# Designed miniproteins, single chains, continued (4): the designs that were tried, part 15

Each design is a single chain, and the fold is of that chain. pLDDT is the mean over its residues in the fold that is shown.

## One batch from the design tools (miniprotein)

Design m12489
Fold by ESMFold2-Fast:
Structure m12489 (fold): chain A 96 residues (1-96)
Amino acid sequence: ENAKKQIEERIKKLAEELGLDLSGMTRAQAVALLEQLYQETEDPEKRQKLLDLMVEIGILDIVDAIDKLFDAESPEERKKRLEEVKAYNEKIRAAR
């Protein structure tokens, strides 16, 4: 959760450094724009910043995909998993 906010803040900072407004765009639209700009620019420093921004967006997509994967777990399955973790931790604590 904090990691997602840090990634979003880095994306915002990189976009501002590149003079880009990515607000109101989907991530797919933002990546497509950045790929187009990467192909059109010959400035190595600007190319590197565009790549860095695309990487950060890609990491954010992976984080969202992982969150959706865990959301596919039913509330009952999630509850059982959490109860098993608690029971395991209590057994470790009792054994010490």
Scores: mean pLDDT 73

Design m12490
Fold by ESMFold2-Fast:
Structure m12490 (fold): chain A 94 residues (1-94)
Amino acid sequence: DEEKEKLLEELIKLYKEGVELVIKLMKENPEEYAKFTGKSVEEVRKELEYIEETIEEEFKKMVEISKKTINLSKEELEELKKRLEKEIEELKKK
């Protein structure tokens, strides 16, 4: 289903944008994330650097795996997309 695969790619792109926003927030406040995870600030910075370097490859793999295992209807994918768009908009306001 070509339309369903397109929705899935759009959904994964939105999820990636959300993850990138969270990484940006953690980079701006690494001390808060260190307290939350029980890690040192240095460990947090190192982990964020690794995530930034690997994020493109990991999301590419996620798209490929999701296309093979997708069990969601087109309607469910459209609703997930709307919810993710709303959550990302709320994150941008922080």
Scores: mean pLDDT 75

Design m12491
Fold by ESMFold2-Fast:
Structure m12491 (fold): chain A 86 residues (1-86)
Amino acid sequence: MSAELEALPKEERVRALTERLVNEEINKMLGIKASAGEISRNASEELKKKAIEKVLAELKEQLPQADPEEKEILEGMIKVLEEKLK
């Protein structure tokens, strides 16, 4: 995590981490090192939803093994991703 993300309040950090993970997953699915603009131009809405679903599944798998502080962050990220799928 960058120093900037570490300095953010937990709620803002959860949102920033969630957006970063989704963008990284979209980039991996496209096989590119895309900027945010490039990702938006290349990724379909269906691909974005699949990336969100994949990240959501991975976070849910990590949740049982996480310590209490990590659990709170993971639960926050899961909630943000579930809201994006609605």
Scores: mean pLDDT 70

Design m12492
Fold by ESMFold2-Fast:
Structure m12492 (fold): chain A 90 residues (1-90)
Amino acid sequence: METAIESVVRALRGLARRNPEAARAVADTLYQTKDPDAVAEALRKLLGPEGEAVADHLRSILEKHPEYRDEIARAAREAVDRFLEELEKQ
């Protein structure tokens, strides 16, 4: 079963494969604010309509699990940073 943390990390890794800059910006926003609305706005600003489904998904998870926001933010940022570092080495 996918946890809230795993779900957010998977969504951001998927985004990083398509748009590395958007994934980094979103992960940084999440880490700094932990605000579902700020994260959703960042996704809409960077990806437009194509980011809407990802924004809704992340917002829903963060709103449903406020107790895990710090852990989700940390795990998401670490996963995106690691993934982008691996892409740069390749």
Scores: mean pLDDT 76

Design m12493
Fold by ESMFold2-Fast:
Structure m12493 (fold): chain A 61 residues (1-61)
Amino acid sequence: GPLEKVRRALEKLLNGELPTDEELEGMIAAAKNDVQKESILKAYEDGDVAGILGIALGLLE
């Protein structure tokens, strides 16, 4: 499910790696609103590992 993909994204991000497209789709599916979805996509496009990590943590807790 989406939360499993978010956890896998978190593992990669903690290692300084960008999530896969499948893991990114999981983060988007777990987002609460369109603003959060746009923030995920923008951070991913920018290669902002730290920004994506912060969002992923917010999706789990």
Scores: mean pLDDT 80

Design m12494
Fold by ESMFold2-Fast:
Structure m12494 (fold): chain A 110 residues (1-110)
Amino acid sequence: MEEFFDEAARKIAEKSPELAELVRSLRDSWDSPENAAAVAKQAIVALLHAGLPVEEVKEFTDKAIEELKKAGVTDEQLADFYESLAETARDLGREEVAEYFRQKAEELKK
């Protein structure tokens, strides 16, 4: 868990030290499935705002999902999580990332 937030912060530090610090502070709030999902969303949104490449956003999101599943987040909650991220990515002009999240949400509904 700690390595997850530290890696995310490291990847965005060069582009936005403020977003990197925000991501580091979020790990202290990872205390329940509901809070864990909200914290993961904030971290991924920070990566999107920092303009990280699609592949780095995917790798980080995949690690976040594994940790959320370990924390007890359900497939229904994960589908909502991906839909929320797809909407945010689209609003930020990150169409390729938005499509990836949309596809992941649809996979969880089937």
Scores: mean pLDDT 75

Design m12495
Fold by ESMFold2-Fast:
Structure m12495 (fold): chain A 70 residues (1-70)
Amino acid sequence: MKKKEIDELRKKRVKLMKQLSEAKTPEEKAKLAKEVMEISYRILKLEDDGVAYLDITASRDLLQQLGLEP
């Protein structure tokens, strides 16, 4: 079932977020944040099969982490 794939992607996202918090430069943080967003998008695609607006909280949290606040 899709649930196993979603769980694996969420685990990868947590690992990347840990690396993001350990990154020392804004450049490295931006690179890791891009990968986190990519995984977040994939989770949304698998979970809701076409609605792109559901994980807004995670997206905002990531932008705030980078200091790019919308």
Scores: mean pLDDT 68

Design m12496
Fold by ESMFold2-Fast:
Structure m12496 (fold): chain A 77 residues (1-77)
Amino acid sequence: AQAHIDAALEAVERAGVLAVLLGEPALPLIQEAARHLKQGDLESALAALREALRLTTDPRVRALLEEAIRHLEQAME
């Protein structure tokens, strides 16, 4: 479980860096997801990531958010 949480956080942090560089409007939700992950609130993190994915237009940021969501879903099993 922790390995999946760590992988999700890594993907979220990489998505955040790209979102800053690209001016992506989903950035606040990506930052919120990272905060929830660090606090161990996986349900709130997953909700924030799903909302971020809906607002995200860049395919590289979308791929990282999808990776983070997959890892979180595995951690919650």
Scores: mean pLDDT 84

Design m12497
Fold by ESMFold2-Fast:
Structure m12497 (fold): chain A 92 residues (1-92)
Amino acid sequence: EEVRKRAEEVAEEALELYKRAKENKEKADKNPKLSSAANGYEQAARQAYLAYKLSKEGAETGSEDLVKKGEEYLRAGKQQLEQAEALEKQIE
């Protein structure tokens, strides 16, 4: 139960991260000065999507290994998003 609940929470957070990264990338793509930030947002979206898929599978199967993997990708995605947002602020 704890594993499934944790997996569901990671999946929800990963999906929100994915949406935010995609939206930020669309905005950044319109400004050539933000190309590095746009690349960072794309990386964050990729990590978030992997976190979502692995966590969703972890919730369905009860696999702690899949949930841990999802947590790792979610952490990486959050870090990429923060770095991309920081780059965007520095360029503006």
Scores: mean pLDDT 85

Design m12498
Fold by ESMFold2-Fast:
Structure m12498 (fold): chain A 90 residues (1-90)
Amino acid sequence: SILDELIEPKELLRLLLLLVGLTKKVYTLKEVLEGLKELARKWGLFDPEDPNKIDTSNTPLGSLFEKEEVDWRDLELWIEAIMKVSKLIK
């Protein structure tokens, strides 16, 4: 599964993961996805009417995704955004 791939977060992504205590150099893509979801939860960004929607406007997550709103179910969009600021290991 692509979710088991090892990546090295860079730049903005690394800084975001530090905010949820992820301090290692390398993580699985799944661990990074869960870390970003934890950050969105910590910042109260989930839509109360639709828990799959995250308001990223005026946040560093908006800079990561280049969007003002993202759907948690859009895994392709999340993976693409993460991989743009990560180094694939192997």
Scores: mean pLDDT 85

Design m12499
Fold by ESMFold2-Fast:
Structure m12499 (fold): chain A 78 residues (1-78)
Amino acid sequence: MKERLGLEAAMNAVAATVADIAILNAAQRALIATVREHGLDAELLTAAVAAAMRAAGADDALIAAATAAVRAAIEAVE
C-alpha cells in the first residue's frame, strides 16, 4: 500500500513538473522500474529519475525541479 501510494505520488509530481512527453515518459519508466526492483527509496528513485531525464535531454534546472518534487512526494508518504 505505502509503496503504491509513494509511486503514484512520485509519478504525479513528475507529471506536474515535466511538460515534454519524451522526458516525462523516460522519468515515469525509471520510477516504475526502480520501485519494482528496489522498492520505495527516495535516494534511488531521485537518482534514477535524474539519470533518465538527463539521457532524454532535460536541462539541469528541470532535473533539479523534478527530483525535488519526487523526493518531497515520497517523504510525505513515509
Scores: mean pLDDT 82

Design m12500
Fold by ESMFold2-Fast:
Structure m12500 (fold): chain A 120 residues (1-120)
Amino acid sequence: MEEEKLKEVDEIINEAQKRIDEALDDPSLTPEEQLRRIREILGEAMKKIFDIVQELVDEGKTEEAIKVIKHARDKITQILNDAAERARARGQEELAKSLEQMKKDVNELFDKIIEEVKKR
């Protein structure tokens, strides 16, 4: 069960990474449109991950829920860091800074959710 939930999370994150890479590699998108698309992709992925977390909490599996959150945070943080480096390598400094800010926002959101889950 724990392995199955981690696999589901990895599948969600891998799909999000693929979609983010496609957005960054799309020459028809402006940097603003790339950023908007990345926000939408991450929002959808995080919602799916939080649904899995809520299911685990509802089943009394608080420790497994925290493990899933930490795993997802580490993976999403890495994706955003890699995306920011790719943007910077292409001379898109403002996009890179926006992605670095998004990484901070994501970390803060995951930290709040860990606190909420620990209180239950």
Scores: mean pLDDT 85

Design m12501
Fold by ESMFold2-Fast:
Formats: sequence, structure tokens, C-alpha cells
Structure m12501 (fold): chain A 88 residues (1-88)
Amino acid sequence: DEERERILEEAARAAAEAILREVPSVPRDVAERVGRAVARGLLLGVPEEDVIESAAEYLIERAGLDEETARKAAEAAVRAAREAIKRG
């Protein structure tokens, strides 16, 4: 589905940019991977809290963020992805 792929790509990009805005020290490839996971989770109807928890866990593991910073970045990513999905 071309439309679904476009929405996924825009939501993933929005999420990645939100992470980088919140925590500029996160590697871009890590932010991009988390952004894609967030966008997919939201489009599949995964509960928002579960998406936030999974994204925060990955940021702790792969970017070395503390729990509070990782959760803030994950919440920013989910918010940005939701807005992108709403516009699509």
C-alpha cells in the first residue's frame, strides 16, 4: 500500500527528528531506527504507552540514555509521529 508506506515514512522521520531535537547527542541511525519502530507501532494500533516503553528501552540500550531522558525522547517521538499520521 503506497499511501501507508508514505505515512509510515513521514511519521518515522518526524519521530526521529523529535528524538534528535530532545537529545542531540543520540546517533542519527539510532534515532531513525526508533522513529521507524514508533511509526510502525502506532500504525499497527499498539497502545501508546507500550510504544513509549519500547522506544525508551531501545534508547537506553543503544544510545546510553538515562531512564528519564529516554522516556522524554520516546514521548516526543510518539507525539511527532501521531501528528504526522493525523496529517496523512
Scores: mean pLDDT 87

Design m12502
Fold by ESMFold2-Fast:
Structure m12502 (fold): chain A 94 residues (1-94)
Amino acid sequence: MSKEELEKLREELRKKFEEDAVNYIKQAASYILRLKKLAEENPEVKEDYLKKAQEFARGIKEAKRLLEEDPEVGYQKAKEIYDEAKKFYDEVKA
C-alpha cells in the first residue's frame, strides 16, 4: 500500500470515527433527557436516576475530549456511554 493511499484511508477512518462518535453522543444525551423525565415523574427513584444521568453526562464530556485527541478512542468511549445509558434506561422502563 502506498503512503498516499494509507494517508487517505486514515483520514476517511478518522472522519467515520468522528461521525459515529457524534451519533452515539446524541443518542446517549437523548437517554439522559429521558432518565431526567422519569426522575421527575418518580420521586422515590429520583436520586438514583439523576445520579446515573450525571454519570452518563460526565462520560459524554470525556468522550468529546478524547475525540479531539484521538478520534478512535473518543469513538470507543462514546459507544460505551451509549451502550450503558441504553441498558440502564431499558432496565428501568421494563
Scores: mean pLDDT 85

Design m12503
Fold by ESMFold2-Fast:
Structure m12503 (fold): chain A 71 residues (1-71)
Amino acid sequence: TPSAAELEERLVAILKELYAVATPEERAAFDKWLRAQAARLGALPDEQRLAAMAAIVAEAEARLEAVKAKR
């Protein structure tokens, strides 16, 4: 099971790559989605946060791949 620090590092790497390749519209859509996920995480008890963070990273990876596939 990845640690919270490993998941945060992975999310930062995804954000960096997405911001390098995405259009302004794709970036805005991603930022809106990510802000909603951050709000949801803040409402969860600590025991559920790690699993929720892992799910967010997996969805962020899928969203990045979808952006890259539009080339």
Scores: mean pLDDT 82

Design m12504
Fold by ESMFold2-Fast:
Structure m12504 (fold): chain A 67 residues (1-67)
Amino acid sequence: LSTEEIVRAAAASSILNGFSEEEAVKAALTAAKAAGVDVSREEVEKIVKELSKKSKAELEAIIGAAN
Protein backbone atom coordinates (compact mmCIF):
# COMPACT_ATOMS: atom_id res chain seq x y z
CA LEU A 1 0.00 0.00 0.00
CA SER A 2 1.22 3.51 -0.87
CA THR A 3 1.08 6.40 1.63
CA GLU A 4 -1.92 7.87 -0.23
CA GLU A 5 -3.77 4.50 -0.24
CA ILE A 6 -3.29 4.08 3.54
CA VAL A 7 -4.47 7.64 4.28
CA ARG A 8 -7.37 7.41 1.81
CA ALA A 9 -8.62 4.06 3.19
CA ALA A 10 -8.44 5.19 6.85
CA ALA A 11 -10.17 8.52 6.10
CA ALA A 12 -12.87 6.88 3.95
CA SER A 13 -13.57 4.32 6.71
CA SER A 14 -13.94 7.07 9.34
CA ILE A 15 -16.29 9.14 7.16
CA LEU A 16 -18.36 6.05 6.22
CA ASN A 17 -18.80 5.30 9.95
CA GLY A 18 -20.17 8.81 10.58
CA PHE A 19 -17.13 10.43 12.19
CA SER A 20 -16.35 14.14 11.71
CA GLU A 21 -13.72 15.45 9.28
CA GLU A 22 -11.47 16.19 12.29
CA GLU A 23 -11.78 12.58 13.52
CA ALA A 24 -11.12 11.31 9.97
CA VAL A 25 -7.91 13.41 9.82
CA LYS A 26 -6.84 12.02 13.21
CA ALA A 27 -7.58 8.43 12.14
CA ALA A 28 -5.69 8.82 8.84
CA LEU A 29 -2.64 10.36 10.57
CA THR A 30 -2.69 7.53 13.14
CA ALA A 31 -2.92 4.88 10.39
CA ALA A 32 -0.02 6.45 8.44
CA LYS A 33 2.14 6.59 11.59
CA ALA A 34 1.31 2.94 12.45
CA ALA A 35 2.30 1.92 8.89
CA GLY A 36 5.62 3.79 9.21
CA VAL A 37 4.81 6.37 6.53
CA ASP A 38 5.36 10.12 6.89
CA VAL A 39 2.56 12.40 5.72
CA SER A 40 1.75 16.06 6.41
CA ARG A 41 -1.45 17.14 8.17
CA GLU A 42 -2.22 19.42 5.20
CA GLU A 43 -2.10 16.48 2.76
CA VAL A 44 -4.41 14.42 5.01
CA GLU A 45 -6.85 17.35 5.42
CA LYS A 46 -7.04 17.71 1.60
CA ILE A 47 -7.81 13.99 1.16
CA VAL A 48 -10.46 14.07 3.94
CA LYS A 49 -12.20 17.11 2.36
CA GLU A 50 -12.28 15.37 -1.04
CA LEU A 51 -13.65 12.14 0.50
CA SER A 52 -16.33 14.01 2.50
CA LYS A 53 -17.96 14.96 -0.83
CA LYS A 54 -18.28 11.30 -1.94
CA SER A 55 -21.30 9.01 -1.59
CA LYS A 56 -21.42 5.94 0.69
CA ALA A 57 -20.97 3.68 -2.36
CA GLU A 58 -17.88 5.63 -3.51
CA LEU A 59 -16.35 5.43 0.00
CA GLU A 60 -17.00 1.67 0.13
CA ALA A 61 -15.32 1.27 -3.29
CA ILE A 62 -12.24 3.20 -2.08
CA ILE A 63 -11.94 0.97 1.02
CA GLY A 64 -12.38 -2.16 -1.12
CA ALA A 65 -9.71 -1.04 -3.61
CA ALA A 66 -7.21 -0.71 -0.72
CA ASN A 67 -7.51 -4.47 -0.03
Scores: mean pLDDT 78

Design m12505
Fold by ESMFold2-Fast:
Structure m12505 (fold): chain A 57 residues (1-57)
Amino acid sequence: DTEAQLAELQEEARRLGLSDVVFETEGTPDTPFTGVRAPPDPRAQELAQRILEVARR
């Protein structure tokens, strides 16, 4: 389940202290996922890439 996998990746970001990794939506619960923002931290960038890969499935 893509939604469950995205939730797990968001939890991993919180656990690693990477709270600046943010899912981009238009502010409504049913808005399609449009992207992810991440700081220039290699761990945050790697996590953002994994989120994008899951979201594209």
Scores: mean pLDDT 64

Design m12506
Fold by ESMFold2-Fast:
Structure m12506 (fold): chain A 100 residues (1-100)
Amino acid sequence: SKEEKIKKAQELVSESHKELMEELGDSASEEEKELVDKFFAGLYLIAVESIENDEPIETLIKRMNELLARFLANPKVSEEAKKKAEEYFKKLKEKLKEIL
């Protein structure tokens, strides 16, 4: 069902967000942590909207890639946080493809 897919997508996004934040820990500034929070909030919103609107998985992946590109272009995000975000994002995309 859509509700089950949304719940699973929420859990996957939340888990990836939590793991990245724990890994960044004290190395990240409060501003950088807020930017990471906004990035994962955006990924969550995109996933929920795509599931609710019965969008193709390819459309979801495109929108997620566009959000990542904006995050990676932000000069206020450190190179370490960018690299870690890309690693977690890649894993998250593969997991989302399996449930959608």
Scores: mean pLDDT 85

Design m12507
Fold by ESMFold2-Fast:
Structure m12507 (fold): chain A 81 residues (1-81)
Amino acid sequence: ERSKAAAKLHEAALKMATQARKFGQEANDKIGELAGEAMSALGEGLEQAYDAVRKLKQTAEELGLKETAKVAEEAAEFIKA
């Protein structure tokens, strides 16, 4: 339900921000911004949150952040379920 999805997305956002920080300021800023957008989108609906997390995964893959992309994928699958 929404509260469980919110908790999962919040934990995923913290993990992704921590991992991206290790790859430099620009990567950290981009991932942090997208994670914030995903949390905001969750307030509008689970479908919006899912789309935002999918975009975050794509950006992480493009930046070579494999661990961050994996965390985003797990969060997206949890929201979809």
Scores: mean pLDDT 75

Design m12508
Fold by ESMFold2-Fast:
Structure m12508 (fold): chain A 97 residues (1-97)
Amino acid sequence: GEVEKLLKEFEEKLEEAKKYIKETFKAIDEGNLEEAEKYLKKTDEKIDEVQKILKKIKQLKKDGADISDETILNLEIDLGIAQLMYAVAKLLYEKAK
């Protein structure tokens, strides 16, 4: 259904964001600030996509879709962790300049 499709898209986009965060840390460690900036931008774009998907999932729940409160909480936690990792990567990038 639509819920299952959005949950899959959330997971796929979140994994892409995590991959770009790891590439950002690697680029910073290697002193490649141009690559670090590129991956930070890609991370930000993927986090924005994940946030939009979560908003759609929350709206479907409000509209009566069978989605548990625990499922929503887990999605919010996963997104929150990615946002924190992005913030740390950005701070390390700024310090490396």
Scores: mean pLDDT 91

Design m12509
Fold by ESMFold2-Fast:
Structure m12509 (fold): chain A 79 residues (1-79)
Amino acid sequence: SKLVDINVNGKVYTVTEELYKEIMKKIKEIVDSLTDESFLDVFLDISAKEASGEPLTPLQQKIVEEIEKAVKELLEENY
C-alpha cells in the first residue's frame, strides 16, 4: 500500500493510505463536534500559529489533544 505522512502537533506519522483516510475522517468528526468553523480553516489557523510561534487558543489546544488521542487509538487498533 502507498504510505502517507501526516503531521499532528509537530509530530510526523507515516501511515498507510487506508489508515490515513480513517484518521482524516476522525479528525473531521472531532473538529465538527467542537466548532462550527470549517475543518480547513481550523487547521490553516493552527498551522499559521505554530509556524509563527503564537499560542493556540484553548479550543484549538483541545482540538489538537482530541486528535492526538484519536490517532493513537487508531494506530493501536491497526498496528
Scores: mean pLDDT 74

Design m12510
Fold by ESMFold2-Fast:
Structure m12510 (fold): chain A 87 residues (1-87)
Amino acid sequence: SAEVEALVQKLQELSELLKDPSTPADTLIQAREEVAELLNQAPDDVIQQALELFKELNPEDFENVIQEIQPFLNPDKVELIKKVLQG
């Protein structure tokens, strides 16, 4: 779906910013908060599909991106993401 693809794109964009040492701190904070906000507002099925697809496409980046956004996520979304990490 368009929502799943949009979330995957945002996760990939955040991953690239995290790898770039020239990324300004303010830009990185804003990108993390934007991705976390999208995940907090998204339906659980959209989140699960987007994370499973991101894990398939970017397996080496997946855990790092999740760790970087986790402090900005609602507790219910954190629990959902933990299930995807274990599956």
Scores: mean pLDDT 84

Design m12511
Fold by ESMFold2-Fast:
Structure m12511 (fold): chain A 62 residues (1-62)
Amino acid sequence: SSRDRTNREIGDLMRDSSTRGGRLGDEAAASTPEKARELGTRSDDLNRSTNRRIDDLRRSSL
């Protein structure tokens, strides 16, 4: 069903977001304070983008 496909896609998005967030965190820990702030902004953008994509998938599921 489309719901099963949507659930799998949401799971994949959450897993990808977690992996990307982990990499940003690792890079921030090794960076200057200026770069760490920039990476924090990227992490926020990633979270917002992931939430929008999840919402889009939910909206497409009838």
Scores: mean pLDDT 80

Design m12512
Fold by ESMFold2-Fast:
Structure m12512 (fold): chain A 94 residues (1-94)
Amino acid sequence: MEKEKKELLKEIEELRERLKRAVAAFNATLDKNKASLSAEEIRQLVIRATALALRAIGHLIDAELAIRKGDLESARRHIEEARRVLEELEALAK
């Protein structure tokens, strides 16, 4: 139990750092390509990226709450959902 909680908290911390990098990468890609994109394309990309970032944040919060309650199964599900959402956000930087 204690070892599993510690490992899950470490995974949440690693995913938070990954989220920061994904947001930075998206912003860098948008800045590089903004002259080639229409205003509508920029708007749609920003809305999509923001929605994905908020979903990832929500899952990481829910994972921490689940750990506090001792619901490690729920914590693992939220960590995997956050990871999946981060993969979608990272794809927007390509």
Scores: mean pLDDT 88

Design m12513
Fold by ESMFold2-Fast:
Structure m12513 (fold): chain A 80 residues (1-80)
Amino acid sequence: HMSQETFDEEVRVALLEIRLAVTKIAYQNKEDKEEILADLERLVKELRDLIAQSTDPNVRKAAEDLLKEAEKLIEELKKE
């Protein structure tokens, strides 16, 4: 059970990383800025929730790294 919970958190990190990569591609393709911002804000919320809930330091660090990338992209989009 505990092993399954750790695996689920690792899967959540991987899925959030994929979602960030997809959002970066949408930004490069100059898709709807408001939709991209909404997706990034949702991603940031999910990453913050994962960091708050996880007891695994590796999961927390990976989520924190993704959070920094997402926040930088939000700042870049807002300047455009």
Scores: mean pLDDT 79

Design m12514
Fold by ESMFold2-Fast:
Structure m12514 (fold): chain A 89 residues (1-89)
Amino acid sequence: SAEEYHREGEKLAKEGRFELALEYYLKAIKLDPKYKEAHLNLVRLLLERGEVAAALVFISQIEDEALRAQLLALLAIYREGGLEALHAA
């Protein structure tokens, strides 16, 4: 399920397996394109790695206006305050 892929992604991220964590978050999103937590965690992971351009490309592909706005807000927090602000959000 999308929830199972998301849970595995969180576990992999906690273990420092960033590339595998991204893969599992993407699998969750593919099964449930409205899975908000998987989108947020994927963007957070990209920003924690400094991959701002990849995060922007990903966010630009989101058709849901409210979700896209939330992801852009997370990116703005990172751009203004760095990792410390991102972790506080």
Scores: mean pLDDT 86

Design m12515
Fold by ESMFold2-Fast:
Structure m12515 (fold): chain A 71 residues (1-71)
Amino acid sequence: SDRERALALIEEIIELAEGELRKIAESAKQALEDGNYVAALSGLKELIELAEGEIRELAEEAYRLVQKLLQ
């Protein structure tokens, strides 16, 4: 499912990220698990704005998947 794939992508971000980026990713994961898609999208958008490279690409894909869950 889109939810399961988004969760897996956020878990991959948590493994790659350190410091503030990791905390944002952990918060986005918790929001997604709680069904708070608006909060999850906010966290993922913050990751897209602050991160570079692979973390940014993973966050962009996770954002697209979570956005589909909101619609």
Scores: mean pLDDT 88

Design m12516
Fold by ESMFold2-Fast:
Structure m12516 (fold): chain A 70 residues (1-70)
Amino acid sequence: MKYTLELRLPVSEFNAVLDVLAEYSDIIVSVEEVAPGVLRVVLDAEESTVEELIKAIREAAPRAEIRRLE
């Protein structure tokens, strides 16, 4: 199933999030920087895998804001 995440990243955590996304590249359909420090990530995966990715981003970038788009 397709899911869309919006990530709002401080500059200090940007590379850490990119490293996490690189490890999950098999489920990533697209990554776009829609505004400075704001990434829109489209995923094609099971919901459990999406939740694992969100957890990994939270651990790597505790100050990042993660929003799931409908």
Scores: mean pLDDT 83

Design m12517
Fold by ESMFold2-Fast:
Structure m12517 (fold): chain A 82 residues (1-82)
Amino acid sequence: MSEEQFSEAVIRLGEVLTAHQDASREEQLAALRELAAELEDPVVRAIVLESVDEAEARGLSMAEFSDLAVERLMAALLESLA
């Protein structure tokens, strides 16, 4: 993962969450899955999809999802720079 791919993913996650802040949980999760499909980096895509799947399975809030996804993306970025 590059810093550019990390930044793009974080920005686009924020945009999707903002655009769908008043939407149903089902609509929010669907929008996040659609976003993941548009991400070019397979590691970034996998992290976003796995975070969406975990949020759905565990009943996490969108705030908890955002924290989880960003933490996982940051960890992967730091690992890629090692």
Scores: mean pLDDT 83

Design m12518
Fold by ESMFold2-Fast:
Structure m12518 (fold): chain A 79 residues (1-79)
Amino acid sequence: MIEAEDGEKETILTIEVVPRPDEPITNKGAMEAGAALYGMALAVDAGVDVVKTEVLEAEDGKKAVVRVVADTSDASVIE
């Protein structure tokens, strides 16, 4: 049987952004947007199709993790 595999939309890049010790993140939106844009730029430079960019924010430590998801389903092989 042919089954849809969620892994085909695999995370190709995870970027962890940690602020400097003496520099708190005062503009969370700008930091998240910057991290997401940077992740997308790297994926595009690698020549992959970006499906989405997801920003994961850690409440403790003010750390932002950006996940870039690429659609690799077009490269599927059925053999």
Scores: mean pLDDT 54

Design m12519
Fold by ESMFold2-Fast:
Structure m12519 (fold): chain A 97 residues (1-97)
Amino acid sequence: MTPEELEKKAEELQKQIDKLRNEMVEFGEKAGREIRELAEQAKKDPSKRDEYLKKINELQEKAFERMQELSDQITKLENQAKEYRKKAEELRKKMEE
């Protein structure tokens, strides 16, 4: 595999990372809005406060798990991209010797 091919693979992985980062931001914003809406409802109706707090806790746990999954996937792709870039640099140096 040429240095150019390794660099291209790293670029393709970077595009996937960027897409996942954008999905993570959008998911976080949506979850944050839903949690804020439930918190506002809990404030306005004290009789249902415990029900809304339970829903908030469930949404927070689900959001945390999803964010963790996305973060782990991004980290794996970043490590792969770093390895491809390192191999490309080492191969370029070896070709110049």
Scores: mean pLDDT 85

Design m12520
Fold by ESMFold2-Fast:
Structure m12520 (fold): chain A 90 residues (1-90)
Amino acid sequence: VVLGQEQKELLYKILEKLGIDVDKDGFLDEEEVKKLKELLTSKDSPLSDEEKKELISLFDADKDGYIDENELEAIVKLLSDPSLTSVEIP
């Protein structure tokens, strides 16, 4: 699944809120991906319920109102794609 421009901007905003240091060269390494996964699944996550709902809506999957492991794997897979973290948003 390829994200549109608005979806990419939302992902960057969420990454910034989570304190993930995304290099402006647009690549997430394996450690940053693991950190994102831990922050999204932790009960001490800095994300609000509304921000979690926004992430779920980006993937338009089962609307359970929670980020499950399958949705989290989809997010991680998309964020590990260099084209999604690229600085060029056409």
Scores: mean pLDDT 55

Design m12521
Fold by ESMFold2-Fast:
Structure m12521 (fold): chain A 79 residues (1-79)
Amino acid sequence: SNEEKIKKILETLKKLSEGDLVENAVSILVGARELLELKPDKETREVVIEILEKLVNDPRLPEHLKRLAEELLKKFKEM
């Protein structure tokens, strides 16, 4: 079900966000994009927004990944 998929992706994103954000950046962005397509509820969106904001604010993040993270962050906030 979509609910089970959302829960599993969210759990993975939380674990990745607790590790090295830059090392895990691509996996975080892929998971966040997949979650966006599943149209998660407000509570799930708020958690993903927090993770993406942490990623965007990491000074080690390459500029091209920062732009992708900012684009996803905007889409989650505009849902």
Scores: mean pLDDT 88

Design m12522
Fold by ESMFold2-Fast:
Structure m12522 (fold): chain A 72 residues (1-72)
Amino acid sequence: MEKERIRQALIDAGVPEEVADRAADVAASQIGKLPKEVIAGYAVGEAVRASGGRLTGEQIVRLHKAVLAALD
């Protein structure tokens, strides 16, 4: 499932499980409606928002790349 792949990519990139679940839900709901680059941006934005801004710039870059790979 697309949601599970996105969720796992977020967790592997250091996002807490509860935050990864919410971000993956948001991203998965947009599959087929928006370009994958935009969907990845939504997932990253939700993870940053839900984590209270605890993600570093390096984590954000890694996260965006991981979500893009998961969106195939």
Scores: mean pLDDT 76

